Designed miniproteins, single chains. Designs and how they scored, part 25

Each design is a single chain, and the fold is of that chain. pLDDT is the mean over its residues in the fold that is shown.

## One batch from the design tools (miniprotein)

Design m900
Fold by ESMFold2-Fast:
Structure m900 (fold): chain A 81 residues (1-81)
Amino acid sequence: AEELIREAEELEREAEELLEELEREGINDEEIRSLAERARELAREARRLAEEGRLLEAEIQLGVALIELGVARLLKEKLLK
């Protein structure tokens, strides 16, 4: 439970950092922004579920959030090349 809460908090922070980076760099890619925003919301939900002891549901939400954030980062990297 504690580990899952920590991972969810970290992922939420990473998604927020990416959103701030996109705004600071003037990147107006709707797909990248929507993926980062969804990752943040899913990470927040995973944290809530983990705090409630709903560990399997938290793991699923965290997994989806991780994938979406990863795709957002990959798309940003390709956009800059």
Scores: mean pLDDT 83

Design m901
Fold by ESMFold2-Fast:
Structure m901 (fold): chain A 68 residues (1-68)
Amino acid sequence: GLVEEAERIREEGIRLIEGSDLSPEFKAKLIAGLEALLERVRGAKSREELEAELAQLRRAYESIKSML
């Protein structure tokens, strides 16, 4: 489902961040951001809200990939 997809994106994002040469403080900030977005996906009250929050998580993941 969409929540399971969000969890996979978060896990892949954390793996990429941890494997990067970024500072520990910056890694912690990016990981916290992904975790917050996943919580928003999990807290969604409708399918439309779930899809919107998942889209935000996907955008954050793509942004992180472009920075690494």
Scores: mean pLDDT 89

Design m902
Fold by ESMFold2-Fast:
Structure m902 (fold): chain A 73 residues (1-73)
Amino acid sequence: MSPSEKADKIAKMSKAISDEAKTLGNNDLSTQANNVSTQSTQASKNNDGSKVKTLTGQVTNLSNQVQDAIEAS
C-alpha cells in the first residue's frame, strides 16, 4: 500500500475509535482519536510516509485504550 492508502486507513480507524470513545463517555480518548484522524487525512493528501509511521503507533495505542474502555464499561 502507498503512504496515502495507509494514512486513509488510519484516518478511518481513528474516526471509529473516536466515535466509540464518545459512546463510552470517554471524551479525552475521543478527542485524541479525532486528532489522529485529522492528522492522518493530512498525511494522506501529502503522501507522507514518515508521518504514517508515527500515526500507526498512535492509532495502535488508541485502539488498545478503547478496547480496555469497552471491557470496563
Scores: mean pLDDT 85

Design m903
Fold by ESMFold2-Fast:
Structure m903 (fold): chain A 100 residues (1-100)
Amino acid sequence: MQLSPEELIALAVETERLALERDTGEPVEVEVLEVKEVKIPGFPHVKAYVVVLRVTNLVTGEERLLVLTVLQSERPLSFEEMKEVMKLMREAAEEVRKEL
């Protein structure tokens, strides 16, 4: 399935929101603050994004920033390729977190 960047990001954000609610047992609100496209060296067929989210716990009112990594590949990635891409995405996400 090929999704538009907007659809891909929207699905990833909703998936993360549901995971946060599952883990905490509390409702959360998620707001997209920024989307940054990332170039993955050696993987020109991969579309990759770092998304900055504001997460609000609707019970406590506590807010935090969360950095989410989102990717789409034009072809299936091997397990080894996926590990390399995930490592590079993690490094990109850490750089974004430092700039917040």
Scores: mean pLDDT 80

Design m904
Fold by ESMFold2-Fast:
Structure m904 (fold): chain A 60 residues (1-60)
Amino acid sequence: SPQEELGLLLKIHEAFLEAARGVLEMLRADPNAPPELIAQVERGVADLEAHIAELRKQLA
């Protein structure tokens, strides 16, 4: 069903968010990481958080 598909998609995106946050933490700990790359990953994390919030609204 569409609701079951949305629930699975939410779980997948939540897993991706955990992975993306781990990458961001790793990059922030690396003194050789370009600031531009850190900013790009930060934007990606924010976009993913916004998308997850929208998916949660659709399931409510």
Scores: mean pLDDT 87

Design m905
Fold by ESMFold2-Fast:
Structure m905 (fold): chain A 58 residues (1-58)
Amino acid sequence: MDSEVERLRREAEDAVEDGDTTRLNRTLSELGRLVGPTFAERVRRELDDAGRRTDAFR
């Protein structure tokens, strides 16, 4: 897997923990540009499921 994709995924997770919606949205947009919108959408859904436990975005 591309290390850049892995880094962006972790950046998105960090943004979720910080509650930084702007940073999260920017990171997911960049991820979508690199690997396509379908993959970015999957990552977003996984983070949304994780956020359900944390309440960061709900």
Scores: mean pLDDT 71

Design m906
Fold by ESMFold2-Fast:
Structure m906 (fold): chain A 68 residues (1-68)
Amino acid sequence: SALEERVKALIRAGASAAEVFARSGLPPEEAARWLAAVLSPDPNATVAAAVGVSVATVTAIRRRLLAP
């Protein structure tokens, strides 16, 4: 979706959770979750546990943003 791609672009540009919310309409808690998933150096399972989402969600976000 356009919103998902916009959020990912803002996260890659170093936008804060508040900026992602303001510019994309994504709630701050979800924006923080996406920031943790994208910017964390930890394995997908560790990030999933820390953020409180499924491993599949972290994998999907990272795969979309960090595709080789």
Scores: mean pLDDT 68

Design m907
Fold by ESMFold2-Fast:
Structure m907 (fold): chain A 93 residues (1-93)
Amino acid sequence: MEEEPSEEERKLFAKAIEYLYQLKKEGDTEGLEKVRKYAEEAISKGLTPEEQIELAKKYFEEGDFEKALGYVFAARLLNSDEENRKRIEELLK
């Protein structure tokens, strides 16, 4: 059973996708790798999606965009069905 993302989570996810596409267009392979690593770290820490979103907000404010993105995608992965999880994982490639 999955909860629908909050309006705030949807807004952060949309911003994260936009920034991810920018990294892909620029060919920033190192930045993309950092986003993936931070997402894996956020999941491995056993944080709830809510805790991950709060940390993502903090990292956006601090200008650590790769870390903020990783935490947003981690929260979305944990709060998504199997189909949406696969789509998000594909975006992170």
Scores: mean pLDDT 75

Design m908
Fold by ESMFold2-Fast:
Structure m908 (fold): chain A 81 residues (1-81)
Amino acid sequence: MKPEMLEAEVLEALGNMYLALGKLFESQGKYELAAEEYRKAAELYRKAAEALKPVDPERAERLEKKAEELDEKAKELEEKA
């Protein structure tokens, strides 16, 4: 495994953790906290995408899309909070 792929996998795993925490807060009606965790997940997915871009551009693009979707979801939740 290339160092860039290991870095990306760690960053994606951390992003998945914050995504799970965001979903938990959303299920509890804690929309402001959920939005914060979704934005943290998005940031980590973008960092993972940057690490992957030179070695796996297709996977990088998928992570960038996930980050964009989470930023949009966070905006929607912030409007409800």
Scores: mean pLDDT 85

Design m910
Fold by ESMFold2-Fast:
Structure m910 (fold): chain A 89 residues (1-89)
Amino acid sequence: KDEIKKKIAGGLAAIRGAELARRAAELDEEELRRENERLLEEVEKEAERLMKEGVGEEFAEKIAAEGRAAVAAAAEELGDLETAARFRA
């Protein structure tokens, strides 16, 4: 149970974090910190909601894979080819 929730939360955090990374250059350090804190709180609540809905390990793996793909795509767009390669592996 806890492992599945952790995978879902991690995948959702990766997806939302990738979107935030694309906008990071437009935000100051305080704005970025606030957005990141909100992101982590929303991810925790969403993971709990999904667990209550009875999503299983297959769904958790799918969200984790989508998270990795989102990070890779954002890194590639930002010119961080090393991070993009790492998350595509």
Scores: mean pLDDT 78

Design m911
Fold by ESMFold2-Fast:
Structure m911 (fold): chain A 78 residues (1-78)
Amino acid sequence: MEEQLEAEIIEALSLMHVAVIELIAKRKPSPELEELLERARELTERLREAAAAGDVEEARRLLEEVRELAREADRLAK
């Protein structure tokens, strides 16, 4: 896998996890929050699998989805 892509994956996953943790800390449990948590878990798993397989194109596509979910979590924490 490209070294730069690996660094971007680690950074994006870290930012997503931080955003999700902040959201959990600030908001009461809700179906919407549970759905977002499940999406974060699924994306993390899929991105790790793509990275392990050396599937650069799939990893890049999932990386953008992770970044979008992090932005969504930040918006919901407003």
Scores: mean pLDDT 79

Design m912
Fold by ESMFold2-Fast:
Structure m912 (fold): chain A 95 residues (1-95)
Amino acid sequence: KEEILKKLEEKAKELIDFTRKYVKNPDLAKAIEDLVKELIEAVKKGDRQKATRYLVALNLLVTAAYLEGMDEEAVKKIQELVREIGKLADEALKS
């Protein structure tokens, strides 16, 4: 359980760092960072409903970044990180 949370926090940090580097809109980058932090908090509290909502919101913001001209390879990497974060969040909540 704690090991899954540690991996989740590591992937969350990787996503935030990647977002800061490749998302052109600084307000959008901050929104993604804030949602990632809220997602981690929801998972730690066992709030599956909030975790699901934040994960959906993250996917929408990644789509917005793509539409604003973020590099396609960067989008694919961010989408992969969001998918891994979602999987780890589900594993942590299931335990």
Scores: mean pLDDT 82

Design m913
Fold by ESMFold2-Fast:
Order: C-alpha cells, then structure tokens, then sequence
Structure m913 (fold): chain A 58 residues (1-58)
C-alpha cells in the first residue's frame, strides 16, 4: 500500500494543469502509476487509498 508521500508524488506528477483537480486523462495516468506490475490492474486497496488521499486534498 502506498504511503502518503508516495501518493503525493503520484498526484503531483499527474496534475499537469496544477489546478488541484484530476480530469479523466490525469486520473487514467494516476491509475497507470498505481499499477506497479504493469499488468493492467490496480489492487482494490491501492485504488481506495488513492481515493481517500484525493478527498483530503480536494
């Protein structure tokens, strides 16, 4: 599971607009970064952690 520091790094990499919100394309990039195995799947735990992180920063 990602730490808050790792999630911040991912968020900063995909928030290209620097508007504090992720659009559909930026969200797809974030999901790709969460898929460490590059197998096209993100664990439910990792996705849930990322969603919680976004709620705290919105």
Amino acid sequence: MFSDEELDEIYNKVDVDKDGKLNEEELKLALNLLDKDRDGSVSKEELEKFKEYLKKHS
Scores: mean pLDDT 64

Design m915
Fold by ESMFold2-Fast:
Structure m915 (fold): chain A 85 residues (1-85)
Amino acid sequence: KDDAISLMQQASDFFSSQGDQDLQDMMDGTAVMISRLQTDQGISQVMRSVSDRFRQLADQSTDPSVRQQLLDFSDQFQRISDSLS
C-alpha cells in the first residue's frame, strides 16, 4: 500500500515537471483513492489499470526519454499489482 502511494506521488511529480496538470491531478486523485482501499486485491486492480494507462501514454509519446520514463513507471506499477495478487 505505501509503495503504491509513493509511486503515485513520484508519477504526479513527473507529470508536474512535464506541465501536464490533467495527468498530475489523475495521479493525485488515484493516490487518495488507494489510501482509502482496504484490500490488496483492490489496490492490485488499480495498479494494473494505472500500468496499462502508462503503457498507452508511452506508445503515444514522441520523446524517447519521456517514453522510457513512462515505461519504467508502467513496469513498477505492474510489479506492485503482481505482488498483491
Scores: mean pLDDT 81

Design m916
Fold by ESMFold2-Fast:
Structure m916 (fold): chain A 57 residues (1-57)
Amino acid sequence: SLAEEAEELREKAKKLFAKAAELKAKHPNDKKAQLEAEILEGLGLIYLGVADLLLSK
């Protein structure tokens, strides 16, 4: 169902945000790690947006 697919996207977003936070915590002065974390955060926000769209009717 669309509700189940939306929940899966939200779980994927949570995992991406967790990975981004981990990269920032472990590599606070690494510009490459910071950029990778920002990309993961951006992708997570896209997944949340798609999940909201699926539930909007």
Scores: mean pLDDT 86

Design m917
Fold by ESMFold2-Fast:
Structure m917 (fold): chain A 58 residues (1-58)
Amino acid sequence: MEEKAEKAVEKTLERNKAAGIDLSEEQRKNLLEGYKIAFENGVADEDHYAYLSAPEPA
């Protein structure tokens, strides 16, 4: 469960980095927690969750 959430965060960070967006440590932690909660609630598609929960550039 946790490793899956970590992989989803890594994918999101790589996508944002490629787009020139650099996320803070706090934003990274918030993404990890969000993915954990989503997976615990039965959301199996990390790509779908990432699409719906895209962070704002900061």
Scores: mean pLDDT 66

Design m918
Fold by ESMFold2-Fast:
Structure m918 (fold): chain A 64 residues (1-64)
Amino acid sequence: NDEAWERIEELTKKILELDEEEQEKLEEELLKRLREAAKNGAPEEELEELYIESVALTKAKAEK
């Protein structure tokens, strides 16, 4: 879990460097990928990666 938290922290910092418009586009794209993965029963590994990206984006939005 330490590795996952490091990845979340690093992604959050990168997302915070994006402007608001870029963050919104990234969120929209991520939500589409999550919906498709859920509908198609994506592998656990893919779901974990999407989860990490989701948490990083949520943290970045909260930091605004």
Scores: mean pLDDT 78

Design m919
Fold by ESMFold2-Fast:
Structure m919 (fold): chain A 65 residues (1-65)
Amino acid sequence: SMDLEMAAGLIHMIGSVLGLDVEVEERDGKLVVTIHDGSPEDAKRFEELARKAAENLGIELEIHY
């Protein structure tokens, strides 16, 4: 969906701004995000921002480290 694509793009942008290496996949109407590197502090901030973005768009989010 357009919302799913928009959420994926926004989450990629958040990761890039925080200097994190993140992979975003669309699966079964949800987003699966994998964080490959970065500090625990930045990963936590990313998770908070990504969850907020997904919530605002009504998209289910799953995060892996």
Scores: mean pLDDT 82

Design m920
Fold by ESMFold2-Fast:
Structure m920 (fold): chain A 83 residues (1-83)
Amino acid sequence: EAEKYTNKGIELLNAGKYEEAIEYFEKAIKLDPNYAKAWAYLGAAYYNLKEYEKALEYAKKALEIDPNNLLAKNILDNAKEAL
């Protein structure tokens, strides 16, 4: 279920529907708080909204769960650069 919500969020993110994407990533995290992929994509959605502080926070959370998450590393670096 967490994976299904995350995949729906990714579709919305790719369509530029960032607020709707966030809702689905939040649903995924409620079902599985340790699903690093959902945290990483939540960070990506906030990055696209130019909420860099939140993007950084969620990317860090993803990396706490999965230190090898490439998306989270990219969002972390890009959000730090934007701040």
Scores: mean pLDDT 88

Design m921
Fold by ESMFold2-Fast:
Structure m921 (fold): chain A 72 residues (1-72)
Amino acid sequence: AFVRVVFKEPQKISYVEELVREVAARVGIENAHLAAIVDDKTFIIHVGEPQLAEAFVAALNEEPVVESAEIL
């Protein structure tokens, strides 16, 4: 599955990768990777376990730095 994440403020790629790893680990996702950079606030994440994509999106939306996250 692909997930679009929009941040409230511009983010460094290294921070986005760290956040994705951390949130994926909390949800039990083994394979979550930054797939594309749309702009400095908007990133596409590939989730290898599509059945966990909804839980991943919910967890991302709880992060204070995240404006919105949605399954594509």
Scores: mean pLDDT 87

Design m922
Fold by ESMFold2-Fast:
Structure m922 (fold): chain A 66 residues (1-66)
Amino acid sequence: MKEFLEVVTRKVLELEEDPNIATAAVLRAVGYALEGDYEGAIDSAVQSIPDPKAAEEVRKAAEEAL
C-alpha cells in the first residue's frame, strides 16, 4: 500500500501540471486504496489526467508497484 500510494502520488504530480487537479486525483486514489480497491484507485488517478500518454504512464507505474 505505501509503495503503491507513493508511486501514484509521484507520477500524478509529475505528469499533471495543475496542482489542484493533481491533489484531487491523489486524494481519490488514496480513498479507493484505503478501501482495498486498487483497481478503482488506478482508474480514478488515470481518469483525472487529460493526456492519454501521461495517463498510460501513471497506470503502468501504479500496476508495477502492486
Scores: mean pLDDT 76

Design m923
Fold by ESMFold2-Fast:
Structure m923 (fold): chain A 97 residues (1-97)
Amino acid sequence: LREEVLRLIDEAIAVLNEAAHAAEAAGDFDAAAALTLAVAQLSVLKRELERGADVREIAREAAEVLRRAAEVAEAAGLLEAARRLRELAERLERLAE
């Protein structure tokens, strides 16, 4: 469970970094900043989990970050990134149960 949540967070960070770079390339600096903030939030959650935080609580919080990031990505026209982030959020929500 913990290792699976860590892998999903790592995958989400990769998707968010790709999306942030795409937003910057398109000149959407507000979207790039919001997506970069989501990376920072997930990095904090990853460290908390590595320090022994409750895995289900971290999965729930990570899913919330990803759902908000997906809305930002969708508004910026990054539809593939938005879909991938929602799928990762759903997987994290299932692990939080």
Scores: mean pLDDT 88

Design m924
Fold by ESMFold2-Fast:
Structure m924 (fold): chain A 65 residues (1-65)
Amino acid sequence: GPVTDAQIEAARARLEALRDADGRLVNKDGTGPITAKEAKEIADVDGSGTVDQAGLEALRRAVAR
């Protein structure tokens, strides 16, 4: 399919690395909200350097609770 459970899990792990103590998504330095670069890196689940629809779907699934 266009997105796999492994890609969703990888995106989830990247998102959890960016959560603060209150569960809020922050940038790697903890100085502000998540940046476009960080969001792109999370959505680039295959490491191709591009964000495709599968990467965006994996990110969407990773944030859903």
Scores: mean pLDDT 67

Design m925
Fold by ESMFold2-Fast:
Structure m925 (fold): chain A 89 residues (1-89)
Amino acid sequence: SMMKVLIDVDFDTEEGREKAYRLAYEALKKAVENKQPAEVSTPSGARVVYEDGVLTVYPGGNLAATTAMARAAEEVAKEYGLPLKYAWH
């Protein structure tokens, strides 16, 4: 089973961006510790997927949301020694 978390905050605010980062970080950290696949997504489509021991960042239409998701994924990848990929075109 996959853990799915939707982060719906005001990405135009510093408070919203920091909250999104913290929520994404905590969800991804819990998934890694439990060895559970996870998808953390935002309404604009920016998301992070943890599956098969790999973190993948998918950019969305909102740069602030994409940056918050990438920041959370990078921190978890660094903390747990996991490969991190970006789904660039």
Scores: mean pLDDT 89

Design m926
Fold by ESMFold2-Fast:
Structure m926 (fold): chain A 51 residues (1-51)
Amino acid sequence: AEEKIKELDKEHEKRAKELMEESKGKSPVEMARRTIELAGEWVDRVIEIRK
């Protein structure tokens, strides 16, 4: 449902902001890894909802 995807989008934004704050003091490599992991989780959830 589109509404569930919008809610996930909102939650993803919050997690992205948290990741940005956490990345302060982390290496660029760690930040990149966490960003990729977060994006992957979001994509999987969107795919599941669209099924």
Scores: mean pLDDT 73

Design m927
Fold by ESMFold2-Fast:
Structure m927 (fold): chain A 66 residues (1-66)
Amino acid sequence: SEEEALETALDALRQLGVSDEALTTLQHVYKVNGLANMLLAVALIARRKGRPDLEEQLLAIYRELE
């Protein structure tokens, strides 16, 4: 569900230790560009921070939305 996907993205952001400013920016991406674009943005952050486990989890949800 959209609620479960959003919760997973927010949990990933907490695990990645992103700043409050970055969290606010990503919530804005969700509101303006939708859940799919937020999931891709969080997956990219996960990859850059060396968390391929979180990247794959987020990309799996993204693929289910398409």
Scores: mean pLDDT 81

Design m928
Fold by ESMFold2-Fast:
Structure m928 (fold): chain A 94 residues (1-94)
Amino acid sequence: MAIKPHPALPEVNAHLLELIRLADEHLPDSMAPSVTGFALLVVALVLDGAPAAEVQAALDAFVARAAAAGASAEAVAGLRAVGDRIVAAVAAAE
């Protein structure tokens, strides 16, 4: 095949769907644009072949924004745990 799918993308997409679900359940509605922006940024970084460190920086910024928006400590911890799996999937594909 002339175009190969990025090796991390299916695993990253599965974890992003879980992160979006947790965000929908636990984050304020005001965070919806930030959740969408984070998901789009992560997919773009993965497709561009960016290092796991850039995905980690995006995750750190997103989690900090969720905490600042009034997310509970439990919600923040859950988002971090799923986000760490996204970063690990990208790192494993390096």
Scores: mean pLDDT 81

Design m929
Fold by ESMFold2-Fast:
Structure m929 (fold): chain A 69 residues (1-69)
Amino acid sequence: AEELLERAREAGRAGDVAGALELLEQARKSGAPVERILEALEFAYRHARTREDADRLMARAEEVREEAE
């Protein structure tokens, strides 16, 4: 799980939002805590290169929050 979170942060920093989202989905399925997924999404959001990418990351964060309720 932690390795997937680290790879997701690297993908986000590089502007590979699709890759970051895929890695975060794998991390979540592997039992990563919701808080860690949200932290990684926020990190990717701060490094997003376009508004479209930022919006996609925010939408995923909202979905993860809803699933945690």
Scores: mean pLDDT 78

Design m930
Fold by ESMFold2-Fast:
Structure m930 (fold): chain A 82 residues (1-82)
Amino acid sequence: ADKKKLEAEELIALARMQIGVLNIISKTKELPEEAKEKIKEAEKLVEEAEKALKEGNYEKAKELAKKAIELAKEAAKLFDAS
């Protein structure tokens, strides 16, 4: 098994799950514009990570997926801030 490929696939799956949860929340609650922007940027990074994975660039796929996860976390913090 290619461990690097599996790690990239796992990070992309995690990013998709986090973005999916935020999109569900956005249907029940109005999010700040900055949070919506970060969610859109995270979605774009996941798409780029999937392209890198298909090209066999597992390191790039991992880096892009990690950036998407961090943007999703930042978006979540923005609408939980009092």
Scores: mean pLDDT 83

Design m931
Fold by ESMFold2-Fast:
Structure m931 (fold): chain A 94 residues (1-94)
Amino acid sequence: DIEEVLEAGELVEEGLRAYKAGDYERAVALFRELLERYPTSPFRLQALANLGDALAALGRLEEALAVYAEAAELAPDLSAARAALERARALLAA
């Protein structure tokens, strides 16, 4: 359990660094790796929200919308899920 949490946390940190550097393709790859390798990780909701943001930055709007919708369904009462849903609504308004 703790090794999985640490490895998932490292993927979140690297993904966020890539996103901040404008390397959105790398950010997408890192967040997808987290979701595939650690599907029960406590970072799952954060990874979905950040993946959606990276996909939106790349103009991959249909994929971003799908990922935001998944985040909202996973935890509809959490602030991260609500933020993801609001981002999805903004994409639909554009």
Scores: mean pLDDT 79

Design m932
Fold by ESMFold2-Fast:
Structure m932 (fold): chain A 94 residues (1-94)
Amino acid sequence: SDDVQTTRSIIDGLQSARDGLIDAYNNNDWDTVQRSRDHVIGLIRRMIEQGLIDQSTGDDFINRLNNSTSPQQVIDNTQQVIDYVQSIYQQQSS
């Protein structure tokens, strides 16, 4: 269905952003970490706009990413977003 395909596309984008965050962290590339965090926040806003996630849940994830004080926290918070969207995907595809 369209909802399943939309959710899959967002998961793929989030996983790509997470992998880029891990690579940037391992290469001590702080500028790329910041840009990848902003990209993840953009994906969360897209999820809210598309009705995949409610405003309150999306705002919580955005606040956690904005309050991340290390690249590891950005990676960990991005993984939590992925895990949440994966749970939505499983419910839609079941």
Scores: mean pLDDT 84

Design m933
Fold by ESMFold2-Fast:
Structure m933 (fold): chain A 62 residues (1-62)
Amino acid sequence: SAREHYELGLRLLAEGRPAEAVRHYYAAFRLDPSLTEARDRLVALVRADPSLAPVLTEAAAG
């Protein structure tokens, strides 16, 4: 579910795995665009580390 992807993203970020966290936050947003926590975390993470932008592009492409 969207919530499970969001929660997994939080855990991955805590484990120092931000690229994987981006993929799961994006999956959460795709499954439930109204889950603003996933979108807000995704935007904040990419803004804090712009090197993650290609990871988001790859997730969006497939």
Scores: mean pLDDT 84

Design m934
Fold by ESMFold2-Fast:
Structure m934 (fold): chain A 73 residues (1-73)
Amino acid sequence: TRGQRVVDRAAAEVAAAVRRLLAAGASPEETLKHGRDAAKAMAPTVAAAAGVSEEAVLEAMVRAIEDTVREAL
């Protein structure tokens, strides 16, 4: 759906940002903290655009962040 594409794009954007932080030498802890803070800040706007709950958007973005950090280890 259109809403799912909006959520998927947001998740991909935060995943790309955490990959850049890891490539720049940030620790996994710093990257997770930064990613989660960014996800929390973005969640209300993304949720409104996607027509879904902020909790669902935050869960999707945090999962993408955690998966990206784990795969880089």
Scores: mean pLDDT 84

Design m935
Fold by ESMFold2-Fast:
Structure m935 (fold): chain A 56 residues (1-56)
Amino acid sequence: MLKISDEEWEELLKKYPELRELLAAVASAPDDATLAEHAARLNEKIRELVEERKRE
């Protein structure tokens, strides 16, 4: 997630509220393994959205 700044991150959360749900799941994950799984899904979604936004 080095390619995304806090500002871009907030804009993505506004456009895709489901990302906020994933973020909450990551924050409430009791285990590191569960945290990693939720984080991986979140990262995948973010990467896809950032790539689409980069395109005109």
Scores: mean pLDDT 70

Design m936
Fold by ESMFold2-Fast:
Formats: structure tokens, C-alpha cells, sequence
Structure m936 (fold): chain A 92 residues (1-92)
């Protein structure tokens, strides 16, 4: 049971990382709606595999979406890094 759960969490972290990096790239290109869609997909995937930290995921999602909507791409990048760090800590 534990090996399958841990491996799926690791796979989810990689997928979330890919989605957040894609979202940042789209935001830099001015494709804000597409960037927000990818952040939403990342958050839903993260909550599925890390349900124990759902509230923290939702907070970072809201902050990252707000940063993208405001064109604050430096804050959006910072929030993406905080999101990934949160999931890495939850793997322990």
C-alpha cells in the first residue's frame, strides 16, 4: 500500500511541476486564461494526491491566480515555487 501511494504522490508532484511551469510560460506570453486553467489543473491534481494539505493548496492556488490576473509574474513564479516546496514536504 505505502509504496504505491508514495510513487503516485511523486508522479503527481512531477505532473504539477510541469503544469505550473507551463502556466508561468503561458502567463509570460500574455495567455492569462490558459495559464489560470493550467494552475487550476495543477491544484486539482495536487488536492487529489495530497488531500491532507488541501487548505494550503487552495490558498497558494488563489494567490498564484491573483498574481497572474494582476500581471505580477514575479509573485506568480514565487507562488509556484512555494507550491512545489509544499508538495515536496508533504512527501515525507
Amino acid sequence: HMEDIEKNKERALLAVSFLLNTALTLAYLGERDEAIRDVKHAAELAKKYFPEIKEEIDKLFDEMVQAIENGDLETARKKALEFLKLLEEALK
Scores: mean pLDDT 86

